# Designed miniproteins, single chains, continued (3), part 38

Each design is a single chain, and the fold is of that chain. pLDDT is the mean over its residues in the fold that is shown.

## One batch from the design tools (miniprotein)

Design m9380
Fold by ESMFold2-Fast:
Structure m9380 (fold): chain A 81 residues (1-81)
Amino acid sequence: MEKEKEERLKRARELTRQALDYVNKMIEAAKKDPEKAREYADQAAELIGQATYEMTGDKEAAQRVAELAKRILDKELEDLL
């Protein structure tokens, strides 16, 4: 159904926007509050996974993408410290 697809894409867009906001907060917090920056990284990865689920309907794909995003963001955070 076209309406359901449109609503899922709207949710995916909002989740992606929130994830990017958390990535920005992670970068800003990295040197001032590393523990808080790590929490922001975890939240961003979770939201990226949720956005993937809204776009694909595939829970396994969403979980894999969330885990990959967390690994990437954790490494980026370590490189910023």
Scores: mean pLDDT 84

Design m9381
Fold by ESMFold2-Fast:
Structure m9381 (fold): chain A 65 residues (1-65)
Amino acid sequence: SEADVRRGLAGELSPAALARELRELSDAQIRRLLASHGVRVTPAQIRVLRTDPVTLAALQRELAL
């Protein structure tokens, strides 16, 4: 859910759990949630976040601080 992704971006979920929640959201929902944290992403960057666990873990660490 969007609430679970928001919790994940705050560091409340493991990167693996956050990746599972992101698979359930549309690109528009992901873009909106990241924008609420001050992060602007392109469609190409959203594809990377969905498929690359290293990039997702790095984003989660940055946003949790």
Scores: mean pLDDT 79

Design m9382
Fold by ESMFold2-Fast:
Structure m9382 (fold): chain A 77 residues (1-77)
Amino acid sequence: MDEVLGEIARELAERIQKELGLSRPQALAVAGDIVQGLVEGKSPEEIAKELAERHGIPYEEALKLVQWAKEEFERRL
């Protein structure tokens, strides 16, 4: 369980670095917040809004990242 979550977070962080140009520590923090929000049962829209407010990521880009992570989460679990 935790291993699969860690793998999704790592892949998500790599995607964030490529698409948004964030540093590795920032990308890992964003990825962790996304995975945490999904585990807590938050909607993609709620998570994307929190990411935009907390990390300064454009809402539309945050929403795409959360939707991707949710699909991977549902597919692998």
Scores: mean pLDDT 81

Design m9383
Fold by ESMFold2-Fast:
Structure m9383 (fold): chain A 101 residues (1-101)
Amino acid sequence: SVEEAIERQLKEWEERAKKAGLSDEDIEFYLKLVRKILETLVDIAKELGMSDEEIAELLSRPLAEQIAWLERKAQEKGNFDLLLDAGVVALTYAVLEKLIE
């Protein structure tokens, strides 16, 4: 399910953040932001007409690939608002990845 895929992505990010040496307080704070990113990606995918099965498959991929795919789809549909939302998600994700690398 979509919810199960979101929880897997959150667990994987948390495990990477712990290995990167982030404090428990920082991990708790940034996990809330990662959840918002994933929820925004799901909302964008739904607006693009994706089924729950297609969204769950998308969420099984690395987050960078999910964001790149949604940006391409928003461009193909010519939906400027969705493209801006996808861009904000991509920038936020890039900042989060730098914290754990």
Scores: mean pLDDT 82

Design m9384
Fold by ESMFold2-Fast:
Structure m9384 (fold): chain A 86 residues (1-86)
Amino acid sequence: MKEAEEYLEKALEAAKKGDFEKAFEYATKAVYLLLQESPKEAYEAAKKVADELVKAGVSERKAAQMLTAVMIEAIGRLLDKELGLE
């Protein structure tokens, strides 16, 4: 839990600074960890990062695409782990 919270804080900080690549990377790590505990918390974390990007000037459509990409990437990583694919 603490590790996921730390990644989420880093994702939010990167989003505030306009560092889209770091925001995406940290958000994906946070969501990957949170999906193992609660899909609701995972979605809420991704949504917070998307909302912060909108505040930084990213369109709602682009932020929604990022949220979707983060969820897909994190789910894919969990599936790869479950199937024995790293």
Scores: mean pLDDT 82

Design m9386
Fold by ESMFold2-Fast:
Structure m9386 (fold): chain A 90 residues (1-90)
Amino acid sequence: ISEEDAERAREALEELAATPGVTLTLEGDNVIVDVSEDPEARARAERALRELSEIPGVHVLKSGNTYIISLSSDKEVRDKLLPIFEELSS
């Protein structure tokens, strides 16, 4: 994973955190994304989640009405992205 990939992840997570009706919760090493029923909030969240899913070592899963962002077991991916997840999630 490159520094550019890490910056893309930060930008996408910042967009999610800034979107009204989106909440980010850190559970262990995963970010749980809850999105309101608002169509604009869902459209913005979907764009950011798509960007995150394109980053090497980042996995985005939809579970019902919730999204789960998880990281590969790769140490370099975790070392670069976990601090960003911790900073931008509650």
Scores: mean pLDDT 81

Design m9387
Fold by ESMFold2-Fast:
Structure m9387 (fold): chain A 81 residues (1-81)
Amino acid sequence: MEPSVEELEEELEKLIEELKELLPYASDRQQKNIEALIEFVKTVLERARKMPEEKARELLARLLEEVKSGLAKLKQEIEKS
């Protein structure tokens, strides 16, 4: 019942799009953090493609959880500002 590598990649791509949507509303510091997070996610996605599928799935599932948490926190901080 764990999602496939392709499914995790698609979900992470959607989160990158959501992060990009926040950029016009973010402070200079928040923009820098968002850009760093986007770059990090892209780097991990590239690495995952070179890994065995089982390990890639574990890595991407963990990354997805971390990015979802970070995005939710960023949205709250921006909306309250």
Scores: mean pLDDT 82

Design m9388
Fold by ESMFold2-Fast:
Structure m9388 (fold): chain A 119 residues (1-119)
Amino acid sequence: EEEELRKAVREGMEKTPRAPWIKPLSEETRARVEPIALDVAVEMVRLVEKINPEKVTREQRLKLARDAGFNARSGAALGLLDPRVTPEEMALAGAYSGLIQQGFDEEALKAYEELKKKR
């Protein structure tokens, strides 16, 4: 269900940074980037599951969604600050980075390339 996946992505975006010296994003920046990060992270996780449905259990899908959401939001925020890239491009790169960290390297690369092509 898309709503369960969207909820997991939102949970990821609300995570406290693992390192206590990493400052959280401002509320203003979060409000601007979270809608972009949400859509990108959901689409990446859905495509990874479509590429390899037998590898993506429900529990793994939700874990992937949380990590994709956190990293997509961080990427989108960088895209707001760096005039050389868009928030959407950096959200996609962030989601991809998060999925690789969970051991879905090949599936995440295929999903990333497909979504870049869809632009």
Scores: mean pLDDT 78

Design m9389
Fold by ESMFold2-Fast:
Structure m9389 (fold): chain A 67 residues (1-67)
Amino acid sequence: SIDDENKEEYREQAEENYEEALRAVKEGDLQKAVSLAVAAAILYALAGDNERALEVLKEVDKAIEEA
């Protein structure tokens, strides 16, 4: 169905943004890291995965604090 296709696309985009957010933290680009983390969280929420959306924000926040 269209909803299932959209959820898969959102999840894939969320995963890519999350990985880019972690790379941005390692590079010291905090503005990019936060923007990508928020984008990933929104995309996970659109995919119906609210728990993963919150986890992504917490994980990026911890990575920033540890950098």
Scores: mean pLDDT 85

Design m9390
Fold by ESMFold2-Fast:
Structure m9390 (fold): chain A 106 residues (1-106)
Amino acid sequence: SALLEMERKKIPELEKEAEEAKKKNDKLKEAKALFELGDRYFALGNYEKAKEYYEESIELLEEIDKNSPLLAQAYLNLSKVYEKLGNKELAEEYKKKAEEIRKKYE
């Protein structure tokens, strides 16, 4: 419960970081803030919002570097979101995308 309070308190700060990064056209900083928002909502059990933020982060990361370690983590986290939402097919697809990137730098 104390951990969930800490996750909730960080959300407004991360939303502001994402908005400020977007205004400055700092795609990497925006993607990182959106990724962390996904993590916070996942920790809170809000899987629909976690999905939205991970998808927005992924879209930016794919534009920056299609083989980045952060993109692989975002795909893996989105896979876990789809598992929680009961979509096994999409969960497996995103897990495979993460593994394909990981194999390039392992």
Scores: mean pLDDT 88

Design m9391
Fold by ESMFold2-Fast:
Structure m9391 (fold): chain A 60 residues (1-60)
Amino acid sequence: SLPLTDEQVEEAVRLAELALRSGDYELARDAAQAALKANPENERARELLERSTEKLREIE
């Protein structure tokens, strides 16, 4: 897997945010995780990953 560019990280963060708002918690987690893997210091990606993971634990 090639690392994401800064632009792709930002797009992944936007996708994760949209997915979280629409209730697609699996997509939100995967997108946030990809962004965080490419940029571990991305605070927004970390927040989105935590929120989507918490929602997934809720609904199992």
Scores: mean pLDDT 81

Design m9392
Fold by ESMFold2-Fast:
Structure m9392 (fold): chain A 97 residues (1-97)
Amino acid sequence: MSREELDAEVDRALALMAAYIAYKTLEKHGDNLSEEDRKELAEILRKAAELFRRVAERTGDPQYERAASLFEEAAKALENGDIKTARELVKQALDLL
């Protein structure tokens, strides 16, 4: 494995961990999230999207670009208080990976 391949694998692992934590938080606490909590989770999802875009660029796998777009859509839904849509979009992104 090249250093560039290793860096891509680390970025993938970090992004998956962040996305999974966000998904579980939405499942357990979605109905009780403050606006500040939703904004913080949206920032986490956007960071995951950025990491997946870097993985897509390094690997050439378009599935990571699609996942990144879904995480960005989920972040926007979350900022708008649409917890159900945000959760469904994060699940769709995770199912692609």
Scores: mean pLDDT 83

Design m9393
Fold by ESMFold2-Fast:
Structure m9393 (fold): chain A 89 residues (1-89)
Amino acid sequence: MEETLERLRELLKRAVEALKAGDTEGVREAAEEAAEILRELGDEETAEALLRAAEGAVELVKEGKTVTAVTSFALSGIGAIFDLELLSK
């Protein structure tokens, strides 16, 4: 579980850095990898929510709203990590 949480944190960090750089492809790749980890753990609902948050953030970046994109995605990513930490109990 700890190694899985660390991988998820790294992927969410990569997605945030990609958003800050305007790298929409990097955001999608990181979000898809994080969603796969969540699905492997049986948390398909959180995986789908994370993918929707990533697409919304990508659209905000395309509109030049990078700060809003980073903030909204970071909140979704924090929620995903929190849910996994709660499930590891």
Scores: mean pLDDT 77

Design m9394
Fold by ESMFold2-Fast:
Structure m9394 (fold): chain A 59 residues (1-59)
Amino acid sequence: MLRAETMRDAGEGLALISEAVGRLAPESREESLETGERAREIGREREREVREEEEREER
């Protein structure tokens, strides 16, 4: 319950910043989106790697 409130607020903040950035530099927005998607893919791969290591740690 409480956690969702904080995460929701953070999400709204990001949306506002994204809108402001897109307005000031639309070209930079495209580059930023591409980087964001790439970071998402890396995060996904890293999460899997962490899970593998967790199994290793358990032995």
Scores: mean pLDDT 61

Design m9395
Fold by ESMFold2-Fast:
Structure m9395 (fold): chain A 71 residues (1-71)
Amino acid sequence: KLPTKEEMEKIREENIKIGPEVEELVHKYIEEGDEEAWEKIKKYFEELGEKIGDKELTDALLEQLEEAKKS
């Protein structure tokens, strides 16, 4: 199940903020297929998952981004 915009806003409220630079990397990866941006995104979400203790959530987000790029 795709995380909703509401779920992402809730994450932001819980002090788990995705900065504008990461949002720009997501855009570059999905729109341009930028491999370097994808590596940075994976590293960011892997570190975030360790910090919040929820690797399943960050792994799911990465899988959704990869599937979105494929579409």
Scores: mean pLDDT 68

Design m9396
Fold by ESMFold2-Fast:
Structure m9396 (fold): chain A 62 residues (1-62)
Amino acid sequence: MGAKAVEEAVRILEEEARRAEKEGDYETAQRLLELARYLRENKDDPITQSLASMIVSASKVG
């Protein structure tokens, strides 16, 4: 049931990666894209789903 959180977190990470890339922070952009890939590959894992929910929550605060 956390698959929706994973998809939302991936979208957030990809958006933040695009922002970092535009600002010239390629290291941060690469790390964000690697995390997004990890979440998609492991979206059936409850721990990954919990991490995704935390990312979604954090994005609302800053």
Scores: mean pLDDT 79

Design m9397
Fold by ESMFold2-Fast:
Parts: C-alpha cells; sequence; structure tokens
Structure m9397 (fold): chain A 93 residues (1-93)
C-alpha cells in the first residue's frame, strides 16, 4: 500500500512537471536523501512507478481521449482541461 502511494506521487509529480517533487518522492521511496540520488536510481524508480501503474495509466489515457473527442481538438482551453483532468485521474488511483 505505502509503496503504491509513492508510485502514485511520482507519476502525479511527473504529470505536473514538478522535477523537485519527483526527486523528493523517489528519495522517500529509496530511503535516501535527495542529494544522494543518482540519475540511474531516478530512472529505475520512474520505470517501477510506470510498471506498477500501467493499468491505471492506460485507463487514464482512454478517459482523456474520450474527453478530448467530446470537447474538440483545436483550443488551448481543451489542452488546459485535459491537463487538469489527467492530474485529477492520477490523484484518484
Amino acid sequence: MERLELYKEIYLAVVEGDRERVKEVIARLLGKPVEELSDEEMAEALREAHEALREEIEKIKEELQEEYEKNGLDTEEVDEKLKEKRIELVREI
């Protein structure tokens, strides 16, 4: 349960574009301070998070595609709504 929550936080931080938060959550996952994280450890943690959340990520992609088709393809407002919806769906995992 706790490890899955950390994977969700990593994925949410990635979706939000928050690089500092990605590092902080990975540091918590690995039980290390942020300054001791290698690029290799960060890449491995990101892969683990994506693997653990694969089914949920696929569901999110499907729901976002339906929302995009419903709202049309050609507005900045649609792009902002899709970003907000993606963040919401990730939080619901």
Scores: mean pLDDT 72

Design m9398
Fold by ESMFold2-Fast:
Structure m9398 (fold): chain A 60 residues (1-60)
Amino acid sequence: MSKETARAVGRALREIGDGIERGEVKKAQIRAFEILLEWAREQGDKEEAEKLEKKLKELK
C-alpha cells in the first residue's frame, strides 16, 4: 500500500468517525468517498475512480 493510499484511507475514516459522532452519517460517507475519489484521480486509477463515482451517485 502506498503512502498516498494510507493517507487517503486515514482521512476517509476520520470523516466517517466525525460524522457518526455528529449523527451525520450520510454526509460523512459522501465526504469520505469524495476524498478517496480525489486520491484515485491523482493516482490515475480509473477503475477505482469509477467505483467511487458510482458509490457517490448511490449515496445521493
Scores: mean pLDDT 73

Design m9399
Fold by ESMFold2-Fast:
Structure m9399 (fold): chain A 62 residues (1-62)
Amino acid sequence: IDEADVLDALGEIAAVIGNPKAVRKVAEQLKELGDTDSLRRLLELAREHGHEEVAKIIEEVL
């Protein structure tokens, strides 16, 4: 299992639930790994589920 895959899965759950603290931690870790594609995917999930606060956090980290 790739570390980025684990972070992506946790990030998807946090984005769907709308947990701002969890999203910020996952997004910062994905940015450190250079996984921009996963960050963009999380942003879209947050927007699809109507979590604007979470979407803004991901945009700030990008």
Scores: mean pLDDT 79

Design m9400
Fold by ESMFold2-Fast:
Structure m9400 (fold): chain A 63 residues (1-63)
Amino acid sequence: PAVTVRAHYRILDEAGRLVAEGVLEAPDGLALYEAALARARELERATGIAVAEVVLDDVEELP
């Protein structure tokens, strides 16, 4: 059966400061991680902030 996974993402700079967060949904954990990385790359391009970490937590499967 088709499922969607959802997670809370957090993006941290080199000083360990939270620079972005939100919720992402994807068809699986790999796609969800790829979406979070794409968000981090977009943020770097738009702001010039060096992203050090992308964190995914509260991963859950949605019906």
Scores: mean pLDDT 80

Design m9401
Fold by ESMFold2-Fast:
Structure m9401 (fold): chain A 76 residues (1-76)
Amino acid sequence: SKIDEYKEKLVKAYQKIVDKIDEKTTREEIIEMLSEESGIPKETIEKLEKDGVIQIKKNPLGLKPYWEVLINFGYK
């Protein structure tokens, strides 16, 4: 499905950007970097998060990785 393609692309995109994320990186910058690496539009990534397909969350410990992109593989 299209959603499964997005999940796979976002996993790969996150792996490529994680080393570029620092303590000052904002949520908006994470979405922008994911969009640039995956080719998925920013608006689509925001909708995937709103729909619970992905979660973009700040590490509560303030340690690396400073931001996590969690994929809900159970979402169909």
Scores: mean pLDDT 82

Design m9402
Fold by ESMFold2-Fast:
Structure m9402 (fold): chain A 110 residues (1-110)
Amino acid sequence: SNRAKAEEYVEKGKEYFDKKDYEKAKEYYEKAIELDPEYAEAWENLGTVYDALGKTEEAYEYYKKAADIYEKQGDLVKALEMLGKGYLILGKIEEYEEIATKKADLLARQ
């Protein structure tokens, strides 16, 4: 399936990321997204690559995309985690603390 192949690409991307080959990691995550644009983990991992490369604004956009997909899938905890990562790398401390509070409240209600 497209999802199964996208998962294989994400695992390859993670292998290259661990080796600090960020360009190859990016290529594999982009291939995963091409096969399955709703695979939130691929967008999350692409955000992590851009953060590692110091491309903070682009990393934020990818974390935000992952958050949107997680929210649509009903994973509100993961959605808030992605938004929190994005705000933290942008240095938006007040927005980060607001997201952390919302996540803590949501977890306390489960």
Scores: mean pLDDT 89

Design m9403
Fold by ESMFold2-Fast:
Structure m9403 (fold): chain A 95 residues (1-95)
Amino acid sequence: MDPERSARFEAALAASLAPHREDIIKMAEDGIKAEETLLKEAEKNNDQKSVEDIKRMLERLKEALERTRAGDVQGAIDAILISAVSIAIYKEYKK
């Protein structure tokens, strides 16, 4: 894809996400809370691999949240995807 087409796609994506920025931030915050709960359970169970995996996901989600606050489109996409997965895992775990 040429740079002009890439720029138009990024602009369209930014425009589609801008009205939902506060909802994306809230979803990322909810995802962080879900991951922190899962981290506490993994630590309680001495599951070191899950502790390391969850800490890595938390770092990525916190970075994505800060990038979303700064208006970064890719940060917003990452925040949506990571939060959706984190919340889905948490809901399944709590069944």
Scores: mean pLDDT 81

Design m9404
Fold by ESMFold2-Fast:
Structure m9404 (fold): chain A 84 residues (1-84)
Amino acid sequence: GELGWKLVEEKVKEGMKLIEESLKVPDKEEAEKLLKKGEELLEEVIKLLRAVGAPEEVLKKLEEEKKELVEKAEKALKEREEKE
């Protein structure tokens, strides 16, 4: 049973890294693509965790971390658009 949780942790890290990379890439289209992929991956992981009965506290933490990272990335992308 524990193996499934480790795979989920790796997918969460992957999604978060994609969003963080979106903040570092200079190309707007590439940054938007990375942000979308990271957000979609985290959303899929949250849906999977909910389906297997993960504790609500774990789900809330992941949703909060996703929201914070996505909001920061979206703000950075918007500021890039306004300055260029």
Scores: mean pLDDT 78

Design m9405
Fold by ESMFold2-Fast:
Structure m9405 (fold): chain A 90 residues (1-90)
Amino acid sequence: SLVENPWKPVFLENPTEEEIKKFKNPVAITGNDPEGLLKAAAESKADLILIHSDDPEVAREVARTLAKYLGKPVAVVDEVPEDIPVIDAT
């Protein structure tokens, strides 16, 4: 396939609070628009990007793209942790 992924993208799923605290500048990016999520993540200076969407498949597709093409450290979260700065990607 012309769109076959030559890399196995690696991202975290629901990291623990202790794993998140290892990063100095974690940021959560929330939204349901994949383009908005990708843009906000690409512009972020965060050392860990947490992606949240109401549709978990949208969050995972965004995280795969970030891991593969932007080299950003990323995680998918089912719920945004309270202590993390939040960016609304809409």
Scores: mean pLDDT 78

Design m9406
Fold by ESMFold2-Fast:
Structure m9406 (fold): chain A 76 residues (1-76)
Amino acid sequence: MEVEKGEELEKKGEYVEAGEKYEEAGKKYEKEGKLEEAAEAYEKAGKAYEKAGDVEKALEAYVKAGMLLIQIGLDK
């Protein structure tokens, strides 16, 4: 699973690769309609990219998470 692969990569200090795995997880959760899980995966991607010093990718991931949280708030 992409989240678990991301966690393994973080433990190895491969933060960019971890962020990419979390983004893959987020995209899969979005496709499955699991918006809460998708938002969490994108937040993890943002944190991983932030640790890697990739501020641009971190910001993009955090924005995706925020947009999903807004969608969740609008769903009824």
Scores: mean pLDDT 81

Design m9407
Fold by ESMFold2-Fast:
Structure m9407 (fold): chain A 63 residues (1-63)
Amino acid sequence: MEEEARKLLEEAKRLAEEGIRLMGAGDDATGQALFARAKELADEAARRFGEELTNRLADELGL
């Protein structure tokens, strides 16, 4: 359960970081799409595993 939530949030972090990097490089369309996907994964983790657990893990991951 916690490991599954962590994997979703780690993937969300990777996509958000890549999205921000691409937007900074001038690829706003791709960056926005990756950032939106990151949000979807974070929302899925909160929905499946609970907001308290996912917020704690997100804080630990620097999200």
Scores: mean pLDDT 81

Design m9408
Fold by ESMFold2-Fast:
Structure m9408 (fold): chain A 79 residues (1-79)
Amino acid sequence: MELIEKAKELEKKAEEKEREAERKTEEAKRTAEELKDGPATELSGEVLRKVGESTQHLIEAKRLRREAEELKKKAEELE
């Protein structure tokens, strides 16, 4: 039972990270659209910052997803 509970917690954290990544990616796209008429240096800096934040969240989400999957697999094998 505890394995399923831990898997659920990790999945929730992964979902939160995935949603944050999606929001950061959306913000980056909107920033690129808004700054398309501006200096390329400013556009690049803002977009790269937001993309970096999105990438970090996705990496963490994938790790949490894999841990949750392993815990679920162990729980299913026991029950």
Scores: mean pLDDT 76

Design m9409
Fold by ESMFold2-Fast:
Structure m9409 (fold): chain A 97 residues (1-97)
Amino acid sequence: SALEEAREAAEEARRAGEEAERAGNAAGGAAGRAAERAAEAAERAGTEEAYEAAAIGARAAAAGARAGAEGNAAGAAGGAVAGIGGEVGARLEGERA
């Protein structure tokens, strides 16, 4: 039925959105932690190695920020689609109850 199709589509969209958001957040978190470790290593090394470690950390943080932004945008889009599906499903259920 149309109600069943709407519910299935909404559930698929919701799961896809949550998965994309988790992937983005996980990548961002990992990059942030890597940057922090690189900064700590730079402080311990104190010279040429310190500059190289800091540069690696900066690049890792930038990559993580970009991945997180892409994941969050995908998650938001998935959530929006799920919301539409939910509204349609609720309306159809009201008509058939």
Scores: mean pLDDT 57

Design m9410
Fold by ESMFold2-Fast:
Structure m9410 (fold): chain A 55 residues (1-55)
Amino acid sequence: MEGLERAKAAAKELIERFGLGVSVEDIARQAGVSRATASRAKNEVLEELAKEEEE
């Protein structure tokens, strides 16, 4: 999904700058996607980051 890729990039950038407290709304605004896409992107990015720390 094209919007998901942009939302994941925005989520990574916002989490790097502001920490894990970044809202789905902030990601949606930054990436120009729906809140549903931003929520999925945030969940996927958080799961990827958690796996990187454990692996």
Scores: mean pLDDT 77

Design m9411
Fold by ESMFold2-Fast:
Structure m9411 (fold): chain A 57 residues (1-57)
Amino acid sequence: SATEAELRATVEYHGLDVEELERMKRVVEVAAAAGELDPAAAARFLAYLEALREELE
């Protein structure tokens, strides 16, 4: 299971475009639904990805 730190490292490594950011948001949502991420941690990470998406647009 992925941790918040592992997900952040993945985002930093890949230098995501908008399509990859949307894919990563789905990964975070699935992990949160499976109980692999704390809800607060998932919410913070989704906010982080949304901020990155705004920067790319």
Scores: mean pLDDT 71

Design m9412
Fold by ESMFold2-Fast:
Structure m9412 (fold): chain A 66 residues (1-66)
Amino acid sequence: AMVTPSEEEVKELIEKAQKELEEILKKLSPEEREEAKKKFEEQVEMLRLAAEDPEAAAKVAAEVAA
């Protein structure tokens, strides 16, 4: 079983998030769509970081929480 996200698993997560975002965007106003796209981009960056180094991702999250 995969515990830590791999490059392949990250791609699958991004695809799922992309499909969910597309469905959500259909319900949103143009302004809300822009905000949703920005949040999605940030999530994609976090997923990539988690796949590359989960400890680094955790440290970044801790800095934001502080």
Scores: mean pLDDT 69

Design m9413
Fold by ESMFold2-Fast:
Structure m9413 (fold): chain A 69 residues (1-69)
Amino acid sequence: MSISEEELEREIAVALARMMVAIGKLSEDIEEQIRELRRALRYLEEHAPEAREEIEELRRLLEEAEREL
């Protein structure tokens, strides 16, 4: 088994985006949560656009957070 450079980059991008989401969820400030979710979404769209499920999940979470403003 071998991980291609592209696959490795995708895995790293997803992991970093998940960390951003986790930080956002721990924030007591809804505006900070929205900022972190937007950052994670943009990061995934730029570095791992093929991670459609993760991108859709982030879009859903962002929409929910924006409704709480």
Scores: mean pLDDT 72

Design m9414
Fold by ESMFold2-Fast:
Structure m9414 (fold): chain A 92 residues (1-92)
Amino acid sequence: MKTATYTFTASSLDEAIEKAVEAVQEALKAGYDRANVGVTVESEGLLLGVTATSADPEAVRKAIREAYEKALKEGKPATVELGDVRATATPL
């Protein structure tokens, strides 16, 4: 399996989501089978991890938002899977 890995820092959750969407789409368009994206969201004090084998931007955005909301509610790392997208939010 050909995997592309990206690491970013974002100032906001919305910036982190859009960077993750762009990285996933770029990786799959370039012929990779999977994208692994890590984003540090400094304003929220969290780490986002995204693994995707599909470039569906709505699935990526939804998975990240749901993982973030779950992590905030539970005060623990949370993982959400939507089809071919897996998102994990880890509070720092």
Scores: mean pLDDT 82

Design m9415
Fold by ESMFold2-Fast:
Structure m9415 (fold): chain A 60 residues (1-60)
Amino acid sequence: KEEDAEALAKAGATFAAQGVISPEQMEAALRRQLLDLGFSEEEAEERARRAKAEAEKAAA
């Protein structure tokens, strides 16, 4: 569960940094996927927000 969440966040951040998807699209998709994995809404939002911040730093 935890490893899956980290893998999804890394993959999403990489795609956003490469311009395949926007950081906003990645955040929304990751949040939904984390909810499907059984994370709470609060945990999903926090993890998705963190991944978006990492993607934005990598793209800059």
Scores: mean pLDDT 76

